# Designs tried in a protein design run: designed miniproteins, single chains. Part 71

Each design is a single chain, and the fold is of that chain. pLDDT is the mean over its residues in the fold that is shown.

## One batch from the design tools (miniprotein)

Design m2473
Fold by ESMFold2-Fast:
Structure m2473 (fold): chain A 91 residues (1-91)
Amino acid sequence: MEEKAKARIEAVKTLFDLLYAGVDRDTALEEAIKKGVELGLSEEEARKVAQDAFDTADYLLENTDLSREEALAVAYTAMVLREIGDLLDAL
């Protein structure tokens, strides 16, 4: 559980770092999947966490007045806090 939480956090970090740097969504998605798989996720699990990250960012962009950069930062923070919360609940 802990190892998979770390792998999901690193995949999400890779995704948002690339998106923040202006890399396109398709390339950012594939790099995030690659990172997740490298750290022990299945391709399906890595794709799902990356898609959840996109959905979170898109929700913020559609439902708030946040800039793209602000929405990405808030989405990343929310995803990390969710993983940390799940990890703490397992202690």
Scores: mean pLDDT 81

Design m2474
Fold by ESMFold2-Fast:
Structure m2474 (fold): chain A 88 residues (1-88)
Amino acid sequence: MEEIIEKTEKAMKIAEENAPIVVKALEEKGEVEPMPEEVLKENVKKQAEGAVEKTKELAETDEEKAKEYAEKVEKEAKEIEKLAEEAK
């Protein structure tokens, strides 16, 4: 169970690190409206905390759903990391 929560926490760290890079690249392309960096970082942090909390909640109720959610979060974080590398 701890491993599932840790997986989500690691994925969220990757997302927090890389999401601002992706958003800035999208702002440069004109695909999204520019936002202050502190607002972006706060929003990403809140989303990350929410994902970890949801994983913990699912882990107490349904371990299989918690594992599925953690795997989904990991895939999304890896996609964000890939987009950030492509934006550099």
Scores: mean pLDDT 77

Design m2475
Fold by ESMFold2-Fast:
Structure m2475 (fold): chain A 98 residues (1-98)
Amino acid sequence: MKPVPVSELSEEERELVRRFLLLDLSALKEDGITSLADLLSLPESKMLDFLMRTLDIPDRETARKVLETVVFEVMRLDERYPSAHSLEELSELLREKR
């Protein structure tokens, strides 16, 4: 699938992306997930199941679209700010993006 920029999303899909970026990943610490890099290293199926459960997303296609959008935006920020290591730092940078 092609990565979708936030500007191409519906209002509902943008809200899901915002909720993803604000997620408390402490629930995943039991699986050793402490950073965005750890989260993105999970099998896609496990990550989609987590998103569908946590964000109440009704179908896997919507969850995949949200995930692909987040990955695309994060990769763009990582190129700009390669020293940002935490989800909190990346979320702050995304909030400042006009």
Scores: mean pLDDT 59

Design m2476
Fold by ESMFold2-Fast:
Structure m2476 (fold): chain A 92 residues (1-92)
Amino acid sequence: SEKELQVTKLLFRAIALLSEAYITKKAVEKGKLTKEQLAERIKLLEEDLKDLKELYEKNKENLSEEEKKKIEETIKEVEETIKELKKKYEEL
């Protein structure tokens, strides 16, 4: 159904964003990013996180409690990773 397709896309978007945050964290830990490159990646992660939160609120009524929990946990993990990346930015 259309609702199931929208929920599936939302879940995949959440996983993709967490993966991007994790990849950025690993790149910083390995010294592969300049301060300017890290700033750009943080900006993109914050923009994508804002979009994900807006999409989640719009589709919230179509999600099961398990799906809501998974998305909310993913959002928290991305937020925590962004905070860690901002601390690493101040150290560069």
Scores: mean pLDDT 87

Design m2477
Fold by ESMFold2-Fast:
Structure m2477 (fold): chain A 66 residues (1-66)
Amino acid sequence: SKVEELREEIKRLEEEIQKAMDNKDYQQVKALSKRLLEKLLELAKIENDPRLYQVVQDELARIDAE
């Protein structure tokens, strides 16, 4: 159920990102994308997926550098 809750949160964030993109609100897209990556990192830890964990950490670092 924790995994199911995270997957539902991820779906909602993807939907919000699409709305922000449609509105050309790129600051909101960046903020929501960071939240999405944080949820994916949490999911990677629960599922013990070291490849996903590394990819998500690298993407978070890239966003923070901008």
Scores: mean pLDDT 83

Design m2478
Fold by ESMFold2-Fast:
Structure m2478 (fold): chain A 69 residues (1-69)
Amino acid sequence: GESAQRQLGRLLREAAEAVKAGDIERALALVEEMAPLIPASVRERLRAAVRAGDLEAFERLGVLAVLQI
């Protein structure tokens, strides 16, 4: 099966592309798929960055989340 790191990396990339495209609903859905891979506190911070349109904060949080696995 897909490793947790690979799955998280894929979901983070897809969510970042959704944010760049202005598809906030899709980006939030992709963050929800991360629930079994990351703590709820990290997921809420990613969700907040998506809603703010803050791609830099989203990408920084994503790197830190991958490093924690």
Scores: mean pLDDT 83

Design m2479
Fold by ESMFold2-Fast:
Structure m2479 (fold): chain A 98 residues (1-98)
Amino acid sequence: MREELEKRLEEEEKKYLEEKDRSSLGRMLLLLMTLNTPEEDPLRAVYAAILGFDELAKRAIEIVKKKMKISEKARKLASGSTPIETEADALFIASIIE
C-alpha cells in the first residue's frame, strides 16, 4: 500500500519535471498527505507554495527557520504578504531546505 503511493509520487514527480504541469504538483501534495508525512515536511511546504497554499507553506518554513539557517529571500516569502506564485520561488525554497 505505502509502496504503491511512493511509486505514484515518483511518477508524478517525473511528469512535473518533463511537462511542468501544476496538476502533478497537486497530486504529489495529496500523495504526501495520504502518506501522513508531517505538515513540517519541506516537500509539503514546497508543493503547497507552488500551488498557492501559503498558510501551509508559511507554517512549514517557520518550523524549518527555527532549526535551520535559511536565505533572506526565503525568510521574506515566509513572513511577507506576497504569495509564492512562481515555480522559481518554490524551487528556491527547496534548494535551501536540507
Scores: mean pLDDT 55

Design m2480
Fold by ESMFold2-Fast:
Structure m2480 (fold): chain A 80 residues (1-80)
Amino acid sequence: MKEVEVLARVLKKLEESNYSLTIQELEEIAREEGEKLGLSEEKIEEVLRKALQIRLAKITGEPLSPELQALLDEAKKILE
């Protein structure tokens, strides 16, 4: 699914930055990667929201929802 592929690319860049990317930098990355794969603006915004939730959980130590954890696991498989 193209959305999960875009999420995987965004999360890889976030991990490479040690989670130091700003919200603005994540927005730019999500837009660029989403546009490359032909995602609609609405789908790019959904990917960004999920990436921001994952970033916040990593920073705060809060657990991810089961749905976000499953999505993260799927994204990790794409990066293999």
Scores: mean pLDDT 80

Design m2481
Fold by ESMFold2-Fast:
Structure m2481 (fold): chain A 110 residues (1-110)
Amino acid sequence: SAREAAEEAERLAEEALKAARESKDGKSALEAGRLAAEAGGAASRAAELARREGDVEAARRAAEAGRLAAEAGTLAARNSKTGLSASVAAGAAVAGIGAEFHARLAAERA
């Protein structure tokens, strides 16, 4: 359900943000970036389900999860000490922002 998908996205986003805040090198930043990308993807899927179900609450929660995923990805990119890790983390930040945008559109329609 959209609610279950939103709860999963919120959990993943919180884990990603914690990992990003604790990241201090390229390896930990890369891992935080991957978690952020996974959270962003989950938020996007939750937003699509919320739109289909007309669940405004789930859509709003998915949007917030996407925002947290974007924050985690951005922080992971800043904490990276290698170009490769920074690129992966930056990609995760973009994915999270996209998820937030999609979720906000779903909420406006519901």
Scores: mean pLDDT 76

Design m2482
Fold by ESMFold2-Fast:
Structure m2482 (fold): chain A 79 residues (1-79)
Amino acid sequence: SAELERAVRQLVAAFENEGLGERGIDIAIEVIENDLSAEEFRELSGLPAERSYPLYEYLKMLVKRFGKEAVIAALRSLK
């Protein structure tokens, strides 16, 4: 959906701003596929808690709203 595409583009832009780039997309997909915790996302991303936790919450909110498969597909489309 256009709403999911916009939301995922905003998340990817945030990953770029944090210096993660495409690596941020790969980490986000791993978090969704393996149901990783906020702390595991922080460790994988290398971001401090104050930067990683809001991104994690946003990612989990997208998964809750649109479903795991749709969010993963949208993330992969932006690689």
Scores: mean pLDDT 89

Design m2483
Fold by ESMFold2-Fast:
Structure m2483 (fold): chain A 65 residues (1-65)
Amino acid sequence: AKKFYDEAMKKMGEISKKAQEKIRELREKLKDNPQKASYESAKIAVEAGEEQTRLLKEANEYIAK
């Protein structure tokens, strides 16, 4: 049962790591345009957060059932 939760937590961590890496690369590439860097970074963060929320809910339902 907790195996699904553990897999989801691992995937959530990977999603977070990928998002942070992309945001860092983006900030370096757009250091002369901080407004665009902030906007693009926010989009990456929102998408990553939504994916993590979906994985967590699915894993919790598998454990509860």
Scores: mean pLDDT 77

Design m2484
Fold by ESMFold2-Fast:
Structure m2484 (fold): chain A 97 residues (1-97)
Amino acid sequence: MERVAELVKKIEEKMKQIEDIFNEILDLVRRGELTDEKLKEYAKKLSEVMKEINRIIDELRALGEDALADEIKTKVYNLVRELAERIWKAIEERRKK
C-alpha cells in the first residue's frame, strides 16, 4: 500500500515539527524569555500539528491499518511526554535559585 507509506512519511515530518517547537520553548525557558504570550503561540502551533497527526491516524484506520495507527499514536504521545518533562525540569531548575 503506497498510500500507507506516504502517510507514515507525513507523520515523520509532523513529529520533527513537534521536536522543533519544543526545542524553541526549551531554549526560551533556559534564557528566561518564555512569556505567557509566547507560550500561547507555541501551544496553538502544537495544537495544529496534533490535529494534522490525528487526521493522518484517522486515514490509516480507514485504510484498515489499526495496529499501525495505534503504534504511531503511542510514539507521538511518548515523544510529547518526554519533551514536556525536559521543559518541566528546566523550569524547576530556574525556580530553585
Scores: mean pLDDT 83

Design m2485
Fold by ESMFold2-Fast:
Structure m2485 (fold): chain A 84 residues (1-84)
Amino acid sequence: SSVQEELKKLEEEIGEQVLKDLEEKKITEALAEAIAFSLKLIFNLSEEEYEEIKKLVLEDKEAFEELLKKLEEEARKEYEERLK
């Protein structure tokens, strides 16, 4: 009897998640330039790498986070090796 209500609830939850993602993406559009520019300064990125990071932040946040982790790992590894 409440099967249709359960389906509507599920659709609303999915829709709410999509709306949250869209709102975050709109905010992230402005922040993406600041973040990518900061990373460009910190990691001495090229203009092409800067644009790639911006695209990942806007299109695929998970891929951006993975890339960030790799950049941090490489930076920390280089720093630690210099301290040896």
Scores: mean pLDDT 68

Design m2486
Fold by ESMFold2-Fast:
Structure m2486 (fold): chain A 61 residues (1-61)
Amino acid sequence: GIEKAIKGAKEAGKLEGDGGAAASAMGARDMVQAGMSKEEALKVVKEYGGEKGYEAAKIHL
């Protein structure tokens, strides 16, 4: 569900480099598939993964 997807995004935000960016994009996708809006999913990724996570998720959504 959405809560598990958000937890995944928090953990992804702790990673650096290309792996962290890819994990953030996947987390955003999973949140959208779980019923969250694209805009809300991007906001969650930005909160936990910072600007780098947000930019990666924005490109891949």
Scores: mean pLDDT 70

Design m2487
Fold by ESMFold2-Fast:
Structure m2487 (fold): chain A 85 residues (1-85)
Amino acid sequence: SMAEFEKLLKEAREELDSVPELSEEAKEKLLEWIKEALELKAKDPSVGAASSLSSDGTLTLHLFERNPDPSLPPLRELGSRQVKI
């Protein structure tokens, strides 16, 4: 529903705001990607997302198709985005 979508976007904004080293530009880029991921997840509940931070300050976000067994790797990668923090 629209209310559920708005709640998830609000939670995503609050989560990004909790990262002290994240610039406003980086937050905007990440929020746009999160919005796209949430829209895709709303159409397909098998969609998952993960993040990793490298030692050079690059945050990588991954969008993937979840394995029904959570102990196994994803079935496929759907996309990724990188941002400097």
Scores: mean pLDDT 72

Design m2488
Fold by ESMFold2-Fast:
Structure m2488 (fold): chain A 92 residues (1-92)
Amino acid sequence: DALTRRIGRKMALYYREQGHDEVAEILERAGERLEEPEEEELEKLREFQEELLKEYEKLKEENNSEEWEEEQRKKLAEQAARADAEVAAAEA
């Protein structure tokens, strides 16, 4: 599978979560099509893609899934560390 299709699909999911259903649907269709879009649609999609990439870069630094996952992972690691410390203290 082409890298561009994967990026488009991920962006589609992200924008769908943000409430941009129409844009997400365009990206999702482009990624899942069995045949290439018409030349006119392809030009529009490229324009949308460039604009979305710029917008995505801004949103990614504030509210992306990777940052959320990292925060959750850090939280879990902190909980585990505290549990381990508590057990070690009890066995003193």
Scores: mean pLDDT 60

Design m2489
Fold by ESMFold2-Fast:
Structure m2489 (fold): chain A 94 residues (1-94)
Amino acid sequence: MTDKEKIELVVAHIHIRALIAKDLGFSWDEILEEIRATLEKLLKKYKDNPVVVSFIESLLATVDKFKEAGERDLEKLFAELSEEAKKFMDELAA
């Protein structure tokens, strides 16, 4: 599995987990905790890959920013997370 595929899979993992939590009627704070917990598990899994670790740390910072700002827009959150993924994948393609 390439680093690009790992980055894509990290985004896919958190996106599907957030959508499932939303469908089950989780609160916004519970949805953010599902995303955070998933990212922390993935950080542990990819601990020996500095590119993927750096990417996951950027996503955790984005989630923290949304929680601190009181933003409650899942579509906006995933647009910003997808933009971070694009930046990392573009650097790998150079």
Scores: mean pLDDT 83

Design m2490
Fold by ESMFold2-Fast:
Structure m2490 (fold): chain A 69 residues (1-69)
Amino acid sequence: MKEELERLVERYKAGTSVEELIAELKRHADDPELTKALSVLIAKHFIDAGLITEEQKKKIEEQLKYLLS
């Protein structure tokens, strides 16, 4: 479980697309803990890449705080 997440993080750092992360999310859809972790990773990608507006960034940061609580 967590080993799969670490593998996905390594792929993300190597340039894995959001689409590939979503595909992996669907593969593990029956695992709520891994699904939650993958959702956080996808959200961090959007923040780090600067592909979202300041309004969206703030909203995602609020969601991350909630998910990590």
Scores: mean pLDDT 62

Design m2491
Fold by ESMFold2-Fast:
Structure m2491 (fold): chain A 62 residues (1-62)
Amino acid sequence: MEKVKELFKKTRDEIVKLRKDGSLTMEKIAELVLKTLDEAIKLDPSNKEFYEKLRKKVEELK
């Protein structure tokens, strides 16, 4: 659980940095979020179902 909170914080921080640098795109956001969810499943398998649902929604929306 704790590691997952830090993981999401890092992803949010990265998105903010990309926005400041003018490098932020919807494609990069989707890639970062999907990668973060995959890592969250590994770090917190007890909540795998929840992360898998989010992953599917992000994939469909891009």
Scores: mean pLDDT 77

Design m2492
Fold by ESMFold2-Fast:
Structure m2492 (fold): chain A 93 residues (1-93)
Amino acid sequence: STLTKLYLRSLIYAAVNSGEVDLLIKALEKAAAKTNIPSEVVEQVKNLLEEAKKTSNIEERNELVDKAIKIIEENLTAEEIKTLVEEIEKELS
C-alpha cells in the first residue's frame, strides 16, 4: 500500500540520519531470510546503504538512499515490504 511504502521510506531515512545504517542492513538480511527476496536485490540495496553510510554530503546520501528505496519498491512484493518494515522496527527498538 502507499501508506506502507511511505512508512518504509520514513523508517529508512530515520535510521540513516541517526547513523544506524548497520541496523537497516541487518533488518534487510533478516527479511530476506524469511522471504523470497532475490540475493542480487539484497546485495544491490546493501551496497547503496553502505555507500550512503560513507557519504558526508546530505544531498548525495539522500540520492543513494532514494535509489535503494526504488530498488526495494520495484523488486519486493507488498508482503516482503511489510516483513522488511517489521524487521526494521525490531532493530530500531
Scores: mean pLDDT 88

Design m2493
Fold by ESMFold2-Fast:
Structure m2493 (fold): chain A 115 residues (1-115)
Amino acid sequence: MDLEKEVKELEERIKKNPNDIRAYLRLGEVYEKLGDFEKAIEYYEKALQIAKKNNDPLGIFEAYYHLGQLYEKLGDLEKAIEYYRKAANIAREMGDEPVAEYFEKKAKELEEKLK
């Protein structure tokens, strides 16, 4: 699988549509696979900014979810807990209580490891 080609295709999508939040989220995932965690964070943060500007709750949720998973992978449990709780809050605002409960449970499990 040519991740470098996928990066170029996603960058082209963003040039044509700067509000393509799915392209920013996918670039974050691709950079995670490449081991470039700094760029992965930058793309997830950009996706979050665009989703907030466009009042896109699903996009906000997905960006928080990816940031939570990435910070957990990096061992930054305090940031992982913060982002998982933010994801849970958006899920609840969208009426998805089972998803909200899932992320609140995930955050609580990480808090037990932090203490």
Scores: mean pLDDT 87

Design m2494
Fold by ESMFold2-Fast:
Structure m2494 (fold): chain A 66 residues (1-66)
Amino acid sequence: LSEEIERLRTEVEELRQAGADPATVDQALSAIEKAEQAYKNGDTKAAVAYLEAARLLIEQARQSAA
């Protein structure tokens, strides 16, 4: 999970640099940060749910990027 969180964070930053919608990028980063906090607190179910939300937001950001 920690490696997955790091990978998704990098992907979101790449999308921001590619011109993706800033609001969607910020929402994706927020979901990733919530997933990391849940994981650190031992709440694996919440961490997985936030990562899935982040993936959907990343897909939306990808659609807005050139």
Scores: mean pLDDT 81

Design m2495
Fold by ESMFold2-Fast:
Structure m2495 (fold): chain A 106 residues (1-106)
Amino acid sequence: KKVEELKKKIEEAKKEGEDYLNQATREASRISHEARKKADAAPTEEAKQAYLNYAGHREDSLIYEALARYYELLGDKEKAKQFRELSEKHRKMADDYRAKADEIEA
């Protein structure tokens, strides 16, 4: 019956979304670790703080993008849009802090 077919497709979409969230969480952890190493090696406190702020906003951007895709797969377009907007905002903040860190070290 069509109900069983739809149920299976919903379960597949949930699994795909969960796999994407898990991948984003792993990538966020990697970025955090790399940023801490750069911060520890930074020549000034300003550069250190810029690297830490870059990492935080980049991690948030990745997690929000993963959440947006998860909710798109579930058919929740409103939540997907909200998380996409948050992801874009945090990505822009991350890019700004990365530029500041690079300028200080130049």
Scores: mean pLDDT 81

Design m2496
Fold by ESMFold2-Fast:
Structure m2496 (fold): chain A 56 residues (1-56)
Amino acid sequence: AKVIRAELSGHPGVHSFVPTDKQDDIKGERAEWESTDDGLRLGSASFADLLERVVV
Protein backbone atom coordinates (compact mmCIF):
# COMPACT_ATOMS: atom_id res chain seq x y z
CA ALA A 1 0.00 0.00 0.00
CA LYS A 2 2.94 2.34 0.59
CA VAL A 3 4.25 2.35 -2.95
CA ILE A 4 0.71 2.49 -4.30
CA ARG A 5 0.05 5.49 -2.09
CA ALA A 6 3.18 7.29 -3.25
CA GLU A 7 2.29 6.52 -6.87
CA LEU A 8 -1.16 8.03 -6.51
CA SER A 9 -0.29 10.98 -4.29
CA GLY A 10 1.94 12.48 -6.99
CA HIS A 11 0.19 11.35 -10.15
CA PRO A 12 -1.87 13.80 -12.22
CA GLY A 13 -4.57 11.16 -12.62
CA VAL A 14 -5.23 10.86 -8.92
CA HIS A 15 -8.15 13.22 -8.46
CA SER A 16 -10.42 10.89 -6.53
CA PHE A 17 -8.64 7.96 -4.98
CA VAL A 18 -11.53 6.39 -3.16
CA PRO A 19 -12.66 2.78 -2.85
CA THR A 20 -15.55 1.53 -4.95
CA ASP A 21 -18.17 1.74 -2.21
CA LYS A 22 -16.71 0.36 1.01
CA GLN A 23 -13.21 -0.61 2.04
CA ASP A 24 -14.36 -4.21 2.34
CA ASP A 25 -15.42 -4.10 -1.30
CA ILE A 26 -11.84 -3.37 -2.30
CA LYS A 27 -10.80 -6.76 -0.95
CA GLY A 28 -13.61 -8.74 -2.54
CA GLU A 29 -14.24 -6.46 -5.47
CA ARG A 30 -11.94 -4.37 -7.62
CA ALA A 31 -10.86 -0.96 -6.48
CA GLU A 32 -11.50 1.94 -8.80
CA TRP A 33 -8.81 4.44 -9.44
CA GLU A 34 -7.78 6.72 -12.22
CA SER A 35 -4.51 7.47 -13.91
CA THR A 36 -4.04 9.31 -17.18
CA ASP A 37 -0.41 9.13 -18.24
CA ASP A 38 0.64 6.14 -16.16
CA GLY A 39 -1.56 3.74 -18.10
CA LEU A 40 -3.77 2.77 -15.18
CA ARG A 41 -6.78 4.54 -16.66
CA LEU A 42 -9.32 1.76 -16.60
CA GLY A 43 -12.66 1.90 -14.80
CA SER A 44 -11.47 -0.46 -12.13
CA ALA A 45 -8.31 -2.22 -11.05
CA SER A 46 -7.67 -5.22 -8.87
CA PHE A 47 -6.39 -3.97 -5.53
CA ALA A 48 -5.07 -7.41 -4.62
CA ASP A 49 -3.25 -7.71 -7.94
CA LEU A 50 -1.61 -4.32 -7.46
CA LEU A 51 -0.59 -5.19 -3.90
CA GLU A 52 0.86 -8.49 -5.10
CA ARG A 53 3.17 -6.69 -7.52
CA VAL A 54 4.39 -4.50 -4.67
CA VAL A 55 5.14 -7.23 -2.14
CA VAL A 56 6.03 -9.94 -4.61
Scores: mean pLDDT 42

Design m2497
Fold by ESMFold2-Fast:
Structure m2497 (fold): chain A 101 residues (1-101)
Amino acid sequence: MKYLVKAEIVAPKDVKTVRVEVISKGKIYQGFVLVNGEIVGVIDEEGTALARNVKKGDVITVIAVLEGDSLKEGDKATVRAIDAETGELIGEAEGELKKIS
């Protein structure tokens, strides 16, 4: 079964390179990272993508389709934004899985 998740993180500061991580018990079927509504990266099979030259107040949006037989509607995926240079967690959000037909 396939499920859509969306999560948003507002950047608390300027970051040269943000690593976005999607954490769930499912596999990434397809996913994108957007900054202020523009696609800046594709989420890989490990659940990661990079966003560059992020500014304080920028909205980092993750939209992903997850696949897995153990997934159900209402399950949550966690999205983390990490400064790729320092390893500092700059933001975290949960998205709720919505079943797609």
Scores: mean pLDDT 88

Design m2498
Fold by ESMFold2-Fast:
Structure m2498 (fold): chain A 70 residues (1-70)
Amino acid sequence: MADELIEEAKKKFYEAAPSLTSSDQLEVVKLLRRAEEIKRNGEKEGVPESEILQKIKEIVKKMDEIIAKS
């Protein structure tokens, strides 16, 4: 479920946040908000769940890459 992916990404961010620079924290927050927007807009527009999940997974991967560098 898209909600589960987003919540898991939030948990990873909260755990990593004290180790991140302010710039990296802001970037991750922007990506997280983007994922939430994709979910809301996709559900509103009737986009297939598989397409929503693919887009969210791509964003979560970018978040994971930022966190992994820190």
Scores: mean pLDDT 80

Design m2499
Fold by ESMFold2-Fast:
Structure m2499 (fold): chain A 91 residues (1-91)
Amino acid sequence: DRSAEIKAQSEANKKISELLKKLDELSEIRNVEEAEEVAELLLELAENSSEEGKQMVADRVRGLIRQVRADPSADPRILEILEKTLKEIEK
């Protein structure tokens, strides 16, 4: 049923949008503990999402990686955690 599939994808996209909105409030990952929490949340969302939803989560992780790389004061462990998370989502 095409309608059921579209609805499920729309619901998944809404959940991702809501989570990404929350992540926008956490865009300044300040410590390793916070990075680990965000990583777990992103992995859980990817596992429960459609293929398109997983792509959106992966794009968000790439965005966070770019922000951390642009910040010379960021803890390098945060970057490592985010890169590992991206690999897990893409594989």
Scores: mean pLDDT 73

Design m2500
Fold by ESMFold2-Fast:
Structure m2500 (fold): chain A 104 residues (1-104)
Amino acid sequence: MSQAEAEERLENMFDIKLKEPLSDEAIKALEEFLEAMIKYLENPSDENLLAAFEKFVELYKALPEVDKPAMEEKLKEFEKLALTILESEENKEKVKKLFEEALK
C-alpha cells in the first residue's frame, strides 16, 4: 500500500484527519490490521477478534503522537465492542491488558 493510499484508507475508515504523514511502520500495521479484520469477518471467533484487536493496538502505537488522540477514541470504541462480543473471560482480560499497555 502506498503512503497516500494508506492515509486515505485510515482517514475514511475511522473518520479522522491525519496531521502528520504515516511512517512505513504505521502503513505495515494498517495492512496487518486490515488482514486480521478480513480473517475475523470470514471466520468470526474469539481468537480472530483478539488478533484484530492486537493489530489495531500496534497501528495505534505506530501513529504520530499528534494523531494518537483522535485514534484513542476509536481504540476505546473497539475495546468496548470486543469486550461485548468476546465469550472467553481469558480473551477479555487480554484485551484489557493490551488496551492499558497502549495508553502508557
Scores: mean pLDDT 87

Design m2501
Fold by ESMFold2-Fast:
Structure m2501 (fold): chain A 77 residues (1-77)
Amino acid sequence: SPEEKAKELLEAIENLKNGKPVTEYEKLVQELMDKLLQGMSREEAIEYLKKEVGLSEELAEKVVEAIEQALDERLHG
């Protein structure tokens, strides 16, 4: 379900923040982080998650927000 996929992505974000081993979901999160660093907009990331993963707009926004927060913590402390 979309909610289950969102949960798995949020867990992958936390795993990456804590230096846990990479899985398929953690790789997807890493790809989105790289794309955002390369100039992908927040809106494009939301649409990607809606289209490719099947999340609702609200769930996609929560996942992107968590990715942005993890990225800021990783790069800027």
Scores: mean pLDDT 77

Design m2502
Fold by ESMFold2-Fast:
Structure m2502 (fold): chain A 90 residues (1-90)
Amino acid sequence: MLEIEFDPRISEEERELLREYAELTGPDDKFTFTRTDDGVIVLRRNGVALARFPSLEELKKAVEEARELAELLKEREKENEELRRKIELE
């Protein structure tokens, strides 16, 4: 189950985007999001710092890229499953 911890300095809009990013990139992992005094959001996945989002614009871009990658991976998984079924039927 996805676990997310937010710094109280993170806005509701940012939390919605970060939650979506976490669901797209690691639905079974623990995420912690902290805000630095410079306003940068730091993403930690299972205690490891993996990403920094210096602005809402950069965060929106990262979520959009994660959506695109997740859709491509889902389509590829479906294609691989179809290929496996064909091999089992021949």
Scores: mean pLDDT 78

Design m2503
Fold by ESMFold2-Fast:
Structure m2503 (fold): chain A 96 residues (1-96)
Amino acid sequence: MESVKYYKVTLTLEAETITEAYLTGMEIMVRLVKEGLLDKIEIEVNEETGTVTLTFYNRSKSKVEKAKEIALDVAREKGVKVKVEPIEEVEELILP
């Protein structure tokens, strides 16, 4: 089977309300789409912790680094706390 390398970054957003964290995540997604940086995005909402987790994937490490920078800028503008995990290299299997 063929494998493809992706880079991923995980960001956890925390705001005064889960709605504000989610709306901030949506604004990040819109900016990433505008900049052509979105290959894959996953969004998870955790009501118990009041957090929204965003995971970005792209085949280009530089695009993931730029996506992280944009996400941090948006969160700062909104006053949302962000926990950023290191950029990881992952391999995905391509089905024929």
Scores: mean pLDDT 79

Design m2504
Fold by ESMFold2-Fast:
Structure m2504 (fold): chain A 77 residues (1-77)
Amino acid sequence: MPEPETEEARELLRRGEEAAVLGIIAESQGDVAAARRHYAEAIRAYEEFLRRFPDAPPAAHVRAQLARLRARLAELE
C-alpha cells in the first residue's frame, strides 16, 4: 500500500531497522555488549516513532517489532 510517510518517519524506521540488524550481527559474533547497545538503539528509535507518529500505517508493525526486540534483549542476560 503506497502511502507516503514524512521523511522523519522514514528516517526513524530506517534507524530502528539498521540498529536491529546490527544487534543481530553482533549477537551472532558473540559480542553481547554491542548487541545490547544496538537493540537498545533500535527500541529507542521505534519508541520515538510511536510517540511522534502513533497513527502512521506502520505503527502496528513497529509495536510488534518493539515487543520482539525487548524479548530478545531480555534473553541476552
Scores: mean pLDDT 81

Design m2505
Fold by ESMFold2-Fast:
Structure m2505 (fold): chain A 84 residues (1-84)
Amino acid sequence: MMSVEEAIKKAEEYVRKAEEYLRRGDWEGALKYGLEAKKYALQAVKEATELKDILRAIGLTIRGIGLAFEAGLKLGKEEALKAG
C-alpha cells in the first residue's frame, strides 16, 4: 500500500486544492478535496511510527476537516439563498 510519506504528500496536495477551491468560491470542490485530505492524513496517522510524522499527519487531518466543514457551511448557505 501507499507509504506514510506518500500519504502525507497526498494529504498536503489535497489541503492546497481545498484551500484554492475555497478561495475561488467552489464550495463543492473545496468540500471534496478537504475530505480527501482527511482520508490520506488519517491513513498516514495509522501507518506512521515516528512522532514527527504522526504530528504532521494529525495536523493535516484537522486542517482537512476544518476546510471541509467551512466549505459545507458555505454550500449550505448557497443552497438556502437559491431556495429563497
Scores: mean pLDDT 82

Design m2506
Fold by ESMFold2-Fast:
Formats: structure tokens, sequence, C-alpha cells
Structure m2506 (fold): chain A 99 residues (1-99)
């Protein structure tokens, strides 16, 4: 999880500082695919929570619930906010180029 957040930050910062609007849009599209993949991983964790609960393993269920909460509250929300910020900066650069 932490390494995925670091890679996302690095890609966004690079796109903001060094890429053309067209190149930055490709980075934004890649980041959206990564967000979608991360959401799919969250659904897998929900399945594991249900499995642990069915087995009576409360400790394992609680561990997966903590992981899912940290994942939903942290990674997905954070990356979506950064994607929105990147797209706003792409639009600002397009406006500057069109003047």
Amino acid sequence: MEKVVELGKEGIDYARRHLTPEEAERVAEELQRDIDLVKAQGESLKTEIDRAKAAGDEEKAQEYERSLKAFEDGAVSYFQKKLDELRRRIEERRRAAAA
C-alpha cells in the first residue's frame, strides 16, 4: 500500500513539472486504471473478511477489516484527489497554450 502511494506521488509530481498536457493526460489515464485495480483489491479483502467470519476467526476478520478501512480511507481517496489535481493543472496549461 505505502509503495503504491509513493509511486503515485512521484508520477503526479513528474507530470506536473515536466510533461506536456498530452503526456500528463496519459499519466492521468494510467493513474485512473491503477485506482480501478486498487478498488478491485478492496473487494477481494471484503471476500476474505466474510470467509474469516464464517470460519469463526474473529482476529483475522478484524485484521482484514482494519486493512480494508486503511485502504479505502487512505489509498483510494488520496489517489482520486491527486488525479483531480493533476487534471486541473492539465486544463490550466491548455488554457495558457490557447491564449
Scores: mean pLDDT 72

